# Designs tried in a protein design run: designed miniproteins, single chains, continued (2). Part 101

Each design is a single chain, and the fold is of that chain. pLDDT is the mean over its residues in the fold that is shown.

## One batch from the design tools (miniprotein)

Design m7730
Fold by ESMFold2-Fast:
Structure m7730 (fold): chain A 58 residues (1-58)
Amino acid sequence: MTPEALAQELAARGGAALAAGDFETAEVHYTKAGRLLGGKRSEAVVRRHLARLKEEAA
């Protein structure tokens, strides 16, 4: 599997978890997808964005 295909699969799993309100599982999958596509910088951006979404849901 290419890194891009794996990142897309991880993003799909993260999206499903986010739709279910499971922010912990969403963070794991989305941060892995971000890291595969843009390294540590993209991982940090994704992690910050998910933290903001979790605050809005609280």
Scores: mean pLDDT 77

Design m7731
Fold by ESMFold2-Fast:
Order: C-alpha cells, then structure tokens, then sequence
Structure m7731 (fold): chain A 70 residues (1-70)
C-alpha cells in the first residue's frame, strides 16, 4: 500500500506540504502554490480522503522530478 494510505490527516498535510516545498525548490513555483491552495482547502473542508489523494499525487510528482534529476 502507498504511504499516503497509512497517514493520519496531520501527517498527510505535512507530507503534501513537504512535496509542495520541494516543487518550489525545483523551480515549479506555480504548481507548488496550487498544491498548497488545494491542501488548505481540503483541510478547511475536513476532506480526509481528498487530502490523502493530494498527498499520493504529490509523492508521485516528487518521484518523477527526482527521476528526471538523476
């Protein structure tokens, strides 16, 4: 199972925000800002399934960027 499936809502937020920070550091500022806005909206709505989906997508993006940098 993906790590996002096992995370608490708080851990999912922290993980997704870390991914957004990584996107910004890689020069993908627009995608990072949009991801942060989506995370904040999901947190405000109490949308735990949506937050976990955002976290999973964030981890996939980070993995793809790391693969391209290798």
Amino acid sequence: AAIADALTPEEAVATARSAADYLEKQGRTEESQRLRAEIDAAVAAGDTPGLKALTARSLEIVRELEEQAA
Scores: mean pLDDT 74

Design m7732
Fold by ESMFold2-Fast:
Structure m7732 (fold): chain A 118 residues (1-118)
Amino acid sequence: SGLRDALTPESLEAIAYAAEVLAKKYEELGRTDLAKEFRQIAEEIRKALADPTPEGLERAVEAVSRFAELVGRMAISPEQADAAGRLLDAALNGAPREEIEKLVDEFVKLQEEAEKKR
């Protein structure tokens, strides 16, 4: 698949870090179920990075797909969809941790602001 072919160790590291930062932020907000889902995604990607077997790579692809689906599903407004897309693009391109953290903070802020308007 195109996703599997695009995944580098750098992209996996960035996605794992994004999921870890998201898990921490949602735990701080009391969103325990979301925090747990992001932690599980990060753990599966970290396992693939530590032991890069074909089976591990397939699990990493599935974890990346779940990450993208979860982030996309949480994006309700056009602004949230833009923030989600920017975060996913940066992570898939192996962006540095500082950029990932900034994009996660923006995504979480927009998502929580939208929840307050419901």
Scores: mean pLDDT 83

Design m7733
Fold by ESMFold2-Fast:
Structure m7733 (fold): chain A 55 residues (1-55)
Amino acid sequence: SRLGELLLRVGELARRHGLSRAETVALANLGMRLLEEEGWSVEEALAAIEARIAA
C-alpha cells in the first residue's frame, strides 16, 4: 500500500538521521496527513519530510 511504503521509508530516513522515537512519530504523522488528507503522492510527502529534517 502507499501508506505502508511511506511509513517504511520514513522509518529508514529516521534511522539514517538518528532521529528520536518522538521525532519519527511526528514525521510519520505528517506523512500520513499529506498522503491521506491532502492527496499527495508518496514522493511528494517524502520530499516534505526530508525538508523538515533539514530545517
Scores: mean pLDDT 84

Design m7734
Fold by ESMFold2-Fast:
Structure m7734 (fold): chain A 111 residues (1-111)
Amino acid sequence: MIKEYEAEIAADPENATAWAMLGLEYLEEKKYDKAREYFEKAIAINPEMAGAWFGLGQVYLKQGKYEEAVEYYEKALAIDPDFTAAWKGLGEAYKKLGKYEEAEEYFKKAE
């Protein structure tokens, strides 16, 4: 799949979706620095792409940067408040920060 998204970007470097999909593939491979770079490129092209903001939240959460993960999940939810995965991400980040009461409220929003 990576080669397909690289071909799409070679044909159209303004294809924010292809950059975000590369970010997701590298996140799955646990290559967090490349995942971050590609999600940042997607956001630079289309700042209203809730999925790319969520992807940055996931990168920062996996790196133990929980306060930064919260900021990116909140940006995704500002664009799409029905983004269930981002509510779950906020709950996980708040739990890691020791804010268990807020975490429970965010997990309820994810249901």
Scores: mean pLDDT 87

Design m7735
Fold by ESMFold2-Fast:
Structure m7735 (fold): chain A 68 residues (1-68)
Amino acid sequence: AKELIEKALEALRAGDVETAKRLVSQAQLDVILENPEAAELLTQAMRALDNGDVERAIELLKKALEVL
């Protein structure tokens, strides 16, 4: 899960929102049963990306890394 989130952050820094969304979805599936707090942060990050709020998505992904 951490590696997928780190790769998603790198994709966002490169402007590749589509790759970041795919990686966030994979990370969410990995943590949904084992870490509900991280799963919720990843869900919020996906919503931010869908709304074009890349800055908010980066903030939420960093928070997810802290609780994993």
Scores: mean pLDDT 82

Design m7736
Fold by ESMFold2-Fast:
Structure m7736 (fold): chain A 82 residues (1-82)
Amino acid sequence: MERILEESEIALLRAAGTIAEKAKDWEAAGEYYERAAEAELASSEPSRALAAELLERAAEAYEKAGDEERAAELRARAEEVR
């Protein structure tokens, strides 16, 4: 039961990130992808590969937003969880 709810939350956060990317709202896109990665890592059956991919997506969004420091931090986290 919990995993199904977790999957729904992660899917919604990923969808929100994609919508923000299309709107070129890079800060919001980064926040949604980062939250999706955190939700995946906190889930009952975490996929480290998916979490790393989401953290890399968040880092790309933050770089486009001009937040190079946050982007570097998230890329380091992606390598750590992979």
Scores: mean pLDDT 81

Design m7737
Fold by ESMFold2-Fast:
Structure m7737 (fold): chain A 78 residues (1-78)
Amino acid sequence: MEELEKKLEEAKKKGDLLEEAEILYELGKYYKEKGDYDKAIEYYEEAIKIYKSLGLKPEEYLDIEVDLGLLLIEKSLK
C-alpha cells in the first residue's frame, strides 16, 4: 500500500492527472478488498472527478462508476 501512496505523491508532483486518477482507482480497489468501503468510495470519487476534468467520455470511466454504485449498495446493506 505504501508503494501506491508513494506513486500517488509522485504523480501529483509531476502534474500527471491521468496517472494520478489511475493510482486513485488502484487505491480504491485496495480499500474495497480490505472492506474499508468509506475509503474506497472516496478514492473512486476522486478518480472520477479527475477523469471528468480531463474531458473523457462517461464510458471511459463507467467501470469506476459501476464499482462505486455497488459499494454504496453494499454499505447500505451493512
Scores: mean pLDDT 80

Design m7738
Fold by ESMFold2-Fast:
Structure m7738 (fold): chain A 59 residues (1-59)
Amino acid sequence: MELTEEQKKKIAEELQKELGIDKEAAEGRVEGIQNVLKKYGDLSKVRPKKLKEIAEKHL
């Protein structure tokens, strides 16, 4: 699954607010999330617990 530019921006903004990190660090984490999404392919087939685990590792 590929994140849209709008989704990447929203995730980066949420990461900045939740973690108190700067824009560059947040954008790096979004790219990490995107790379994991590419590795797992279709995230609609991934269970919610696994999605949460992936998100937590890239926050």
Scores: mean pLDDT 66

Design m7739
Fold by ESMFold2-Fast:
Structure m7739 (fold): chain A 91 residues (1-91)
Amino acid sequence: MKYLLKILKKLPDGSLELIGEAEVELTEEEIELLELAGARHPEEADAVIEKYGADLAAVVDDEVLENAPNVAAALKKLGAKKGDIVGAFRI
């Protein structure tokens, strides 16, 4: 399924800065993994979903980077780091 990924960096004042975006094709397994990752950090994920209208959101952690290859490739290309937030928008 096709998504626009937006990568958000949390600044010291608690605000979010958009550092990049990329169109990706996500597998059903990657969608389920992002849903699970969002559940691990619900405050951060819910804030991105509510404020920006993302369909999925998650904090970038080792499980996302190791087990979601299309997400990980986009994150690497955009210079995302662990602790950044990814929002996924259906297109």
Scores: mean pLDDT 82

Design m7740
Fold by ESMFold2-Fast:
Structure m7740 (fold): chain A 55 residues (1-55)
Amino acid sequence: SVREETLLTLLEAVLNSTRFVLERIKKNSSNEELIKQSEKGVEDLEKRIKELKEK
């Protein structure tokens, strides 16, 4: 449906933005907990996008 296609496009845009922020956190932060939490967020979002594509 158009709504699912729009959601997928928005989620992919968010994923790209989140990956950019994660790289900045890795370069500028020694906070291992923040890095780990952010990496998990990226992985969770990638999994959700994959599930939507398989519908």
Scores: mean pLDDT 80

Design m7741
Fold by ESMFold2-Fast:
Structure m7741 (fold): chain A 67 residues (1-67)
Amino acid sequence: SELRKRVFRAVSQVAESPHAATAAEDLAKKAGVSPETIARWVSGDAPEDPSEETVEKIEKAAEELVK
């Protein structure tokens, strides 16, 4: 799923920053999504894909956290 891959890329971007230890939590807080939901999309364990709007929010949050 392309949407899940985009979430994974956003988490990976933050993981390479000073926020690495809290990547999923910081992304979740900024994007307005639970950190558990992001973790499930990244692991592929979620029964449904995220919406394009949610992925866009996560990507924007990652860029803001990385500067």
Scores: mean pLDDT 75

Design m7742
Fold by ESMFold2-Fast:
Order: sequence, then structure tokens, then C-alpha cells
Structure m7742 (fold): chain A 60 residues (1-60)
Amino acid sequence: SAEIQELQKRIQELIDQVNALTRQYRESVANGDEKAAEEYAKQMKELEKEIVELMKKIRA
């Protein structure tokens, strides 16, 4: 359905954002920027939680 396709598109967009944040997180750790690393890690966890919730909606 169109609704499932929209949810799949949003999930892919969130995955792309997690990948970008992972690169920023790795760079922050390498540079010793603990505050930036903590913030990126927090954002990644929130996005991953959102991905899981959207996946549950597709399966429900």
C-alpha cells in the first residue's frame, strides 16, 4: 500500500541520518570532543528507536 511505501521511505531516510551521525560520532571521539560524541550518540539512539517504532507499525 502507499502507506507502507511512505513508512519504508521514512525508515530509509532515518537510516541515512544514523549513518551520517555515526561518521560524526567517530570523528568527535577521534578528536577527543566528548560532549559532541555524547550528543551524536544520543541522537543516534533516538533515531534508532523511531526506526523500530515505524517498523512495528508496518508489521501491525
Scores: mean pLDDT 87

Design m7743
Fold by ESMFold2-Fast:
Structure m7743 (fold): chain A 89 residues (1-89)
Amino acid sequence: SMEELKKRGMELYVEAADLAARGTKLYNEGLRGGSDEQIREAYRLFEQAAKLAEEAAELFEKVGSSMSDSARGLAEYARKKAEEAKRLL
């Protein structure tokens, strides 16, 4: 149902946002401390966040939700941060 798709999209979006926040924290800590291990973990979290945010965007688009724009923005942010992390490894 449309309601189930919207609920799943929101669950994925919230998970993606949490992963992106955790990734951002680890990335910043890794930069300050010079820790490749923290930057590598941040990279993994950003890649996972981008994937889940993109899945959320697709579900929101299917139900005609304006949340699709927010989810795409999160996916773009996470992909950019993953690229930045990868360049440092």
Scores: mean pLDDT 91

Design m7744
Fold by ESMFold2-Fast:
Structure m7744 (fold): chain A 61 residues (1-61)
Amino acid sequence: GEARKLLLRGIGLRLRAIGLEFEADLLERQGRHDEAAALRAEAAALRAEADKLFEEADKLL
């Protein structure tokens, strides 16, 4: 159903955010602070999008 599709999209965005946060941690360790900050901002945006999808899915359950 539609709720399932929203949940799967939200999960996918969260997994992408986790991957970006991991990459940001590696960049931080390398002293690449500006690049790490950019990836953390991108990860935060993906998490916010995932949260919206989960909220929409919850309304359908």
Scores: mean pLDDT 89

Design m7745
Fold by ESMFold2-Fast:
Structure m7745 (fold): chain A 91 residues (1-91)
Amino acid sequence: SELENLLSQLPEDLATEVRTLLEGAPVELQIKVVQLLVYIHQNQTDKALELAKQLLDEGYEPAVDGALKLAKRFNLSPVTLEKLQAFFDSS
């Protein structure tokens, strides 16, 4: 599945934690949040910002906040994460 393929691109411990974070969420939201974490992990800053904006515009602020906190806890791409956090805090 698309979700399993995206999860395989994250560190195993992070993939486990994100499954827990998104438990019971619609599969489409799960895919988008995991894709956001993959973009952060891969330092794809512009794609991560675009997807975060899309999720915020769709009303998924708690999911974005949860994902950013999880990325910070796992020390994913600190420079990319700082830029995303600044964008989130200004939104």
Scores: mean pLDDT 86

Design m7746
Fold by ESMFold2-Fast:
Structure m7746 (fold): chain A 68 residues (1-68)
Amino acid sequence: TAEQMEAIITEASDEAVRLALEGKGAAEIQKIMDETGARLRALGASDVQVRQGKLRISVAVAEALTKA
């Protein structure tokens, strides 16, 4: 459902932000993006929805690092 997709994106964004603020590298954040994409596709997400979800994670990480 849309609610499950939103929960997955929010959870992934929070985890990626946590790892970024802990000084974890781009590879660990990329792993979260790849796992999130797979989870969204399992729920029937379109390619556009998967790309938008990954973009939201990237934006959350960038914003957190800018404010740190």
Scores: mean pLDDT 82

Design m7747
Fold by ESMFold2-Fast:
Structure m7747 (fold): chain A 58 residues (1-58)
Amino acid sequence: MSEDEALALIREGVAAARAGDFERARALLTEGFRALGYSEEEAERYATFVVDTIRAAL
């Protein structure tokens, strides 16, 4: 998977989180971070952090 594809997944995940679809957002962000070369544990941690940050700002 290319970096451009990984970044597209991350952007879509952020958009989903802003729309209130936190389950879809977490899945997309986790896949995007894994595609960038992060471990599964790191990807899940970063995805959770991004979702929680956006949710707190809503």
Scores: mean pLDDT 83

Design m7748
Fold by ESMFold2-Fast:
Formats: C-alpha cells, sequence, structure tokens
Structure m7748 (fold): chain A 90 residues (1-90)
C-alpha cells in the first residue's frame, strides 16, 4: 500500500514536470516568433507569463522546483543568444 501511494506521487510530479517543460518551451517559441516579427512587447509578455507559470508549478510540485532551474537556465541562454543575434543584425 505505501509503495502504491509513493508511486502515484512520483507519477504526478513527473507529469507536472513534463507539462511544465512543454509549456515553457511553447512560451519561449512564441516569444521568439514575436521578437522575430519585431513585437518585443508581446515577446516580453510571453517571457513574464513563462516565469509566473514556472514559479507556480515549482511551488505546487517539489520535483518541478528541483528541476526547473536547469530548464529556466537553458531557455534563458537561448533567449539571450537570440537577442544578441538580433542586436548584431541591427
Amino acid sequence: MKAEEERKKREEGERALEETKKKLEELAEEARRAADAGDFAAAGTKIAEGMTYAAEMAEKYPLVKEKIKEIAERLANEAVAHLNAALAAA
């Protein structure tokens, strides 16, 4: 009985982590497309939405809190690289 309860909690945490990853990747892609179109206000809004969503999921799920730093750092590095490329092209 204890093993089944622990398994369900792990499955819920793993599902929340995968959902969080997919949502952040979707928001990052939308932000990139908005920036490519010159709509930096929309890009900023998508980044802010992603940060808020990540914070909420990290508060609800300890596994997300533990892993979200790696995901956030990767997405932030990609965003900075894109902005640097846009600035170099200006």
Scores: mean pLDDT 74

Design m7749
Fold by ESMFold2-Fast:
Structure m7749 (fold): chain A 64 residues (1-64)
Amino acid sequence: GLEALIASLPPEAQPLVRRMAEALRAGDNVGVAKAAKELIDKGLFTIDEVSELVRRLRELLAAA
């Protein structure tokens, strides 16, 4: 589930990924983009890794 995915990530990424999931649930594309940019700018994820993360989050949220 979503919590298991977040718990598997580096601790410094967890708050940003939680914000991204909340933005996805709300349909807040600006919030998603801001969280994605912060993950990349902090060197936590590459663009490709963020794309895969967003895909996985969308799948988990659609299943919930």
Scores: mean pLDDT 84

Design m7750
Fold by ESMFold2-Fast:
Formats: structure tokens, C-alpha cells, sequence
Structure m7750 (fold): chain A 84 residues (1-84)
């Protein structure tokens, strides 16, 4: 059932792309909040920087996973073509 595996993988790719998009939107909001923060509020700045770095790390990890899934999808589609 190669066709079912392809469909499941395409759905996972769509879900990961949507998660990355939401994280990028969250990152943009955090960066805006950081820009609007008083430079003397060191504790808030440090907390926001920590959250921004965490979100960047999550995006990088999800983009790596997305790349692996897209590569797997390409291989499965090529295998399906060889069997037709």
C-alpha cells in the first residue's frame, strides 16, 4: 500500500509546514515585543531573547524534519512510478 504511505507522508509534510508557519508568526510577535520593550527592563529582555532563541531552535529542528520527509516522499513517488 505504497499509495497510502505517500498520502500519510504528504499529510505529515502539510502539518509540519503549518507548524513552522505558526512558529514563524510567534517569533515575529516576540521580536516585535522585544523591539517595544524598555532597554532598562533587563529581565524582560533576557526572557524574550531566551524565548526567541527557543523558537528559532524549534523552527530549525522542524525544517530538518521537513527536509527528511520531503526526501522520503520523493523516493516513494519514484518507487511508485517504477511499479506502474
Amino acid sequence: KLEEEIKKLEKKIEELEERIKKLEEELERLMEELRNTDPSDRERILRLIGEILRKIGEIIDLEKELKKLKEKLKKLKEELKKKE
Scores: mean pLDDT 84

Design m7751
Fold by ESMFold2-Fast:
Structure m7751 (fold): chain A 116 residues (1-116)
Amino acid sequence: MVTLTESGGGTFAEGSSLTLTNKYSGEGEVYLMAWYREKPGEPLQFVASIRSDGSTRYADEYKGRATISYDAAKRTSTLTLNNLQKEDTATYYSMVVSDSGKPLLVFGEGVEVTVV
């Protein structure tokens, strides 16, 4: 069974930074780690991703203020958001694509972020 252990949610000041982490626990090779957000009244939105080859992708609204990294030895992805805005208030979900004989896509339970 695959488990995603997310951390780093909470309440943050506008203009500050936050760091969200997701640790993958389970069998298989990790090919992609990503973060999505869900705001009240909005659809699920892509934030950032990193592939096993180190290539990164960012949504346009996060370019220049978001950084995603992956530590393969710890199987941990880290998303850092700088210059927080009140509009960053959302539930943030990690997502992993892995393969242990079959491709598997898993979303985490979500971490709540409030910017005040």
Scores: mean pLDDT 84

Design m7752
Fold by ESMFold2-Fast:
Structure m7752 (fold): chain A 71 residues (1-71)
Amino acid sequence: MAPAGAPVRELSLEEAREVIKLAMENAGIKVSDEGAYEAARAFLEGNPQEAARIVGKAAGATSGPIPAPVL
């Protein structure tokens, strides 16, 4: 494992979100826009572990809003 302390590529929040979406699509995972946005923010802050956790959660809704039965 290599420790990271150097600044990563300076992307805008929206561009980083797009990069994350593309990377996930390449891996066969579809991420929501909101999930990608939050992951992009964590990624830009230099927290790739947290970004991965957010992406994993966003890729599959396991804990959150339940589907509307009558809607």
Scores: mean pLDDT 64

Design m7753
Fold by ESMFold2-Fast:
Structure m7753 (fold): chain A 80 residues (1-80)
Amino acid sequence: MALSPEQQAVVAELEAAIRAGDLERALALVDRMLATYSAEDVLAILAALYARVRAEGTEEQRRLALRVLQEANERLAAAS
């Protein structure tokens, strides 16, 4: 999926939050994304995040990323 440079920067911020173990920061970024981007763009950003964390992250970081994805999907479903 084609991400803009701005969306790629958001992926990097989310990845940094996951690497820091900062769930609160990651969820705040998700809330900002949901206010700013379409559902399709949010899903594309989250897919890119999960791919990066899966490739390079620890088991704990992958677990945290999955929780962030779950929370984002629940919010998208509630907004639709």
Scores: mean pLDDT 81

Design m7754
Fold by ESMFold2-Fast:
Structure m7754 (fold): chain A 65 residues (1-65)
Amino acid sequence: MLDGEITEGIILMTASVYGADFEVEFKGDTITLRGKIETEEDKEAVKVMKKAAENSGFKVEVIEE
């Protein structure tokens, strides 16, 4: 289980590792991921970030640009 601020760090780190250009917004209990999802690497990054956020008790919304 991840603590609040550490979850944001893990999400940003995951995006960097997969080479995905995502913007992360945190509002209340919801984390919004904003970016292009066109490659398999982008999809994998979203999947990993979503699981990390959900494991810490956050909701995840994905907005494709």
Scores: mean pLDDT 69

Design m7755
Fold by ESMFold2-Fast:
Structure m7755 (fold): chain A 80 residues (1-80)
Amino acid sequence: SKRDELLKRADEIEADYRERMAQLKAAGATPEQIEALYREYSARFDELLREAIKLGDEETVLHLARRLQAFQDEADALLA
C-alpha cells in the first residue's frame, strides 16, 4: 500500500541518517557538519510527511510527525 511505501521510505531515511551521523561522530564532526546532515535528512522527511498529508491518512501523518520530532530531538542533543 502507499502507507507501507511511506513507512519503508521513513525507515530508509532514518537508517541512512544514523549511518552517516555515526561516521561523522567517529571522524570528529563539527557542530556545522552535524547541523548540515540534520537539515539534509529533515528535508527528505518533510517531503515524505507532505505525501502522507495528501493521502489524508491521519494515523500515518501522526506517526511520521512523531518520528520527525524524535529525529530533531536526537540532532538537538548532539548540538548541545
Scores: mean pLDDT 82

Design m7756
Fold by ESMFold2-Fast:
Structure m7756 (fold): chain A 119 residues (1-119)
Amino acid sequence: MPAEVTMEELLERLEEVLREVARTLNLSPELRELAEKLYELIKEIAENATPEQQNYVESFVATLTLLLERMLAETDPARIAALAEAAIANIRTFSKLMNNPELEETGIAFIRGLAAVAR
């Protein structure tokens, strides 16, 4: 990632990737709503992050964006499944760190739904 990437740029990249995922995989209205809810939760966490938490939020957003981009580019079902498991692990770890169970539930549901359609 570029050395000058701001939180705003990281969130913009995540939003763009979520929109590309929804379009490319022709996500159901339910999965699109889940993606929107996930983005809003992440944005709220980023806006309310303490200085000590900023590095964790930046790392989480960057990693999730990269994993979603890789899932879109991947055609091997086993590799898509591995990327989905990595995304779920990232969401679980970050959600516990931020004490946000709604992010864990919403994020895992979205990634599992995404992995099911990205065959």
Scores: mean pLDDT 84

Design m7757
Fold by ESMFold2-Fast:
Structure m7757 (fold): chain A 70 residues (1-70)
Amino acid sequence: SAQDAARATMDIRADIYVDMLSHTPSDMQDDTRDSYLSQFRSQADRILDPETADQRIQTLRRRFDRIRRQ
């Protein structure tokens, strides 16, 4: 369904953002994290219902918080 495709799209985008942030230099991590969260929220708000969008952004924040700074 269109809803399933939208969720799958956002899950793939979340994986890309996590991978990209993991490869970001530690001195740029905070600004890059904030930028990615802003971009992801904008994208999620366009294609997902508000409850699903909020759940996805919260999950992305938790995934970002688990990234180790090197």
Scores: mean pLDDT 85

Design m7758
Fold by ESMFold2-Fast:
Order: sequence, then structure tokens, then C-alpha cells
Structure m7758 (fold): chain A 72 residues (1-72)
Amino acid sequence: ERIKEAEEHIAQAEAALDAGDLAAATEHYRKAFELLNEALKENPTDEDVWKAAQRLGEVARRLAAAATARAA
């Protein structure tokens, strides 16, 4: 299912962030975002989509923080 695939990409993004691999984290973030958007189009009230979106939002926050921490 798309939600499950999105959750797998979110987990990969989290692992990449923990490893300091911003490029890999960004790629997995984009894939999860696309999958969640498709799932939301089919059922906008799905609680699993909402929970996955919340996790994806945390990944986005961590990516932004990591990018600013590495800025000159």
C-alpha cells in the first residue's frame, strides 16, 4: 500500500539524517511526500496518512535544521 511505502521512505530518511546523509534523506523525503499526497487524494480522512504526514513533517524540520547548521 502507498501509506506503507511512504512509511518505509520516512524510516529511510530518518536513518539517513541520523547518519548525516542529507542527500539520501532528501530523496527519501521527496518519495514519501509524493506517496502520501497520492494516498491523501484517495482518502483525505485516513488517520494513517495523517500520522505518516506528521512524521514526514518532523523529517522536514530536521533537514532544515541540518542545512542551516552546515551553512557558512
Scores: mean pLDDT 78

Design m7759
Fold by ESMFold2-Fast:
Structure m7759 (fold): chain A 69 residues (1-69)
Amino acid sequence: MRDNLDLAAEAVARRAREAGMDDTAARLEAALAEGAAPGDLAALISAAGAELVAVAGRSDLPFGGPFVA
């Protein structure tokens, strides 16, 4: 895992599964397994990322921002 796109695809696929987007996650996993071209993989990541941003809309924050106890 030396490619930045590989890490991004893995992270986005995991996020998609957590969001219930199994189809999107499976697509990314298949592309990774087949060694899709960087441009093709980037397009899939972008599409999945846009879907996740639209659906989830934010970062996962455990309990909140400042959290100074």
Scores: mean pLDDT 68

Design m7760
Fold by ESMFold2-Fast:
Structure m7760 (fold): chain A 75 residues (1-75)
Amino acid sequence: MEEEAKKYEELGKEYEKKGEYKKAGDFFSRAGIYYYQAGNYEKAAEAFKKAAEAYLKDGDVGSAIAAQAESERFK
C-alpha cells in the first residue's frame, strides 16, 4: 500500500513539473487513497492537499474542493 502511494506521489510530482495538472491531481489523489489504506493519515492528508492544488491549477474547481475536503478529514 505505502509503496503504491509513493509511486503515485512521484508520478504526481513529474506531471506537475510538466504542467499536466489534471494528471498530477489524479496521481496525488491516488497516492492519498493508498496512504489512507496503509493507515498513514498524515501522508494521505498531504497527498489530497497536493491533489487539490493541482486540480485548482487545472481549473477543475469541483475536483479541487473534493480533494481539499478529503485532506481535512485527517486533522
Scores: mean pLDDT 83

Design m7761
Fold by ESMFold2-Fast:
Structure m7761 (fold): chain A 70 residues (1-70)
Amino acid sequence: YSETMLRTLEALDELSEEFLKVATNEQIIKINELRREALGLAQELLEQGKSPEEAVEAAVEYLRRGVEEL
């Protein structure tokens, strides 16, 4: 992974830990799916030439919004 992808993973893991503390088993599975999707979004944005900061922020927002819809 690039440094940006590692930072994205760390940010998503930290955010996920907060949600996982109160999540049901079904929500845990969905949160892990959202985490993978968010990481994929960051990768796509980097491939499109977006800044590392924009990629990380978009991934974090994607995960947060997804969890709110659960």
Scores: mean pLDDT 80

Design m7762
Fold by ESMFold2-Fast:
Structure m7762 (fold): chain A 56 residues (1-56)
Amino acid sequence: SAAREGIRAGLALAEAEADPRGAVALAGSTQKEAEKLGDRELAARARAIVEEARRR
């Protein structure tokens, strides 16, 4: 679906983001969108990106 494609694009952008604060913001927004869609797998992936970026 277009919504899932948008979430996947957001995850890719967050993973590519060099600024940790920007990566946390992007992945955090994407996580909320995935949660609203009920997609637990995409939400978990977004959370993993947030945690990784916070460790940088």
Scores: mean pLDDT 81

Design m7763
Fold by ESMFold2-Fast:
Structure m7763 (fold): chain A 60 residues (1-60)
Amino acid sequence: SMEEERKKALELLKRAEEVAEKAVEEGKISKNQAASLVSAVGILASAGDFEEAEKLIEEI
């Protein structure tokens, strides 16, 4: 359902924000790269591309 898809999109966005923040703290990526990655996950999740969004989070 659309409500379940929205909930999953928000969960993926939250995970992306947490993973990106940790990666910045560990010196793996810059703050600008983190913002771009979180934005990309948000766009993919909003489009229903959950598998691509999850893969992008895993590559951070």
Scores: mean pLDDT 86

Design m7764
Fold by ESMFold2-Fast:
Structure m7764 (fold): chain A 65 residues (1-65)
Amino acid sequence: DDPMVNPLVFTYLNYDDPDMMTYMMLFTLLHTTTTDMDLNMMLFHMMMMDVDMDMIMHLFTTLLY
């Protein structure tokens, strides 16, 4: 269910970088439990905009608190 998940799964399967796949998996897991579409859309946008790893880790720590 949830058509928004399909594009992420498609990206996950087509990525050649295991590191990025791991990050996508972790973020998807955290996102689906804490937030809704907002964070998912933001994460997708950040990935498309070539965000650095420091930003990703910062978001992770912020969500974990």
Scores: mean pLDDT 55

Design m7765
Fold by ESMFold2-Fast:
Structure m7765 (fold): chain A 78 residues (1-78)
Amino acid sequence: SPEEKMREILEKFRRKVDEVVERALAAGTPEAREQALKEIMRIAGEAFDELSKLPEELRDKGVAELGRILQEAMARLR
């Protein structure tokens, strides 16, 4: 279903972002954090493009949840 597709996109996004964050935190350098932010933005763009193909109501809900996941990741990197 489109709702299942939205969940799959968001779960994949969260997993990828968590992997990037964990690598940056393990490295512990400002350079690793900057690189992680760039990679997270690229991954977010990919997820946004996938969500944009969903029906409008699910797209809006998915984009809001993507934003929440992104804010959590950014908070961990500061």
Scores: mean pLDDT 88

Design m7766
Fold by ESMFold2-Fast:
Structure m7766 (fold): chain A 55 residues (1-55)
Amino acid sequence: MEEEIEEGVAAIMGAVLKTLGVVDDDGFEEFQRLAFEDREKALELLREWDKKLKE
């Protein structure tokens, strides 16, 4: 349950960042790969992208 929620949130955030043009196709693909292999790394990458959004 918790893992499913975390995975869903990561996927949604990645899609939003791609739509906003903050992340390109290759960056989004790498993020999805990390989300399945290493969720901690995926979350860290997501935080870095969030920082860019806030500038």
Scores: mean pLDDT 67

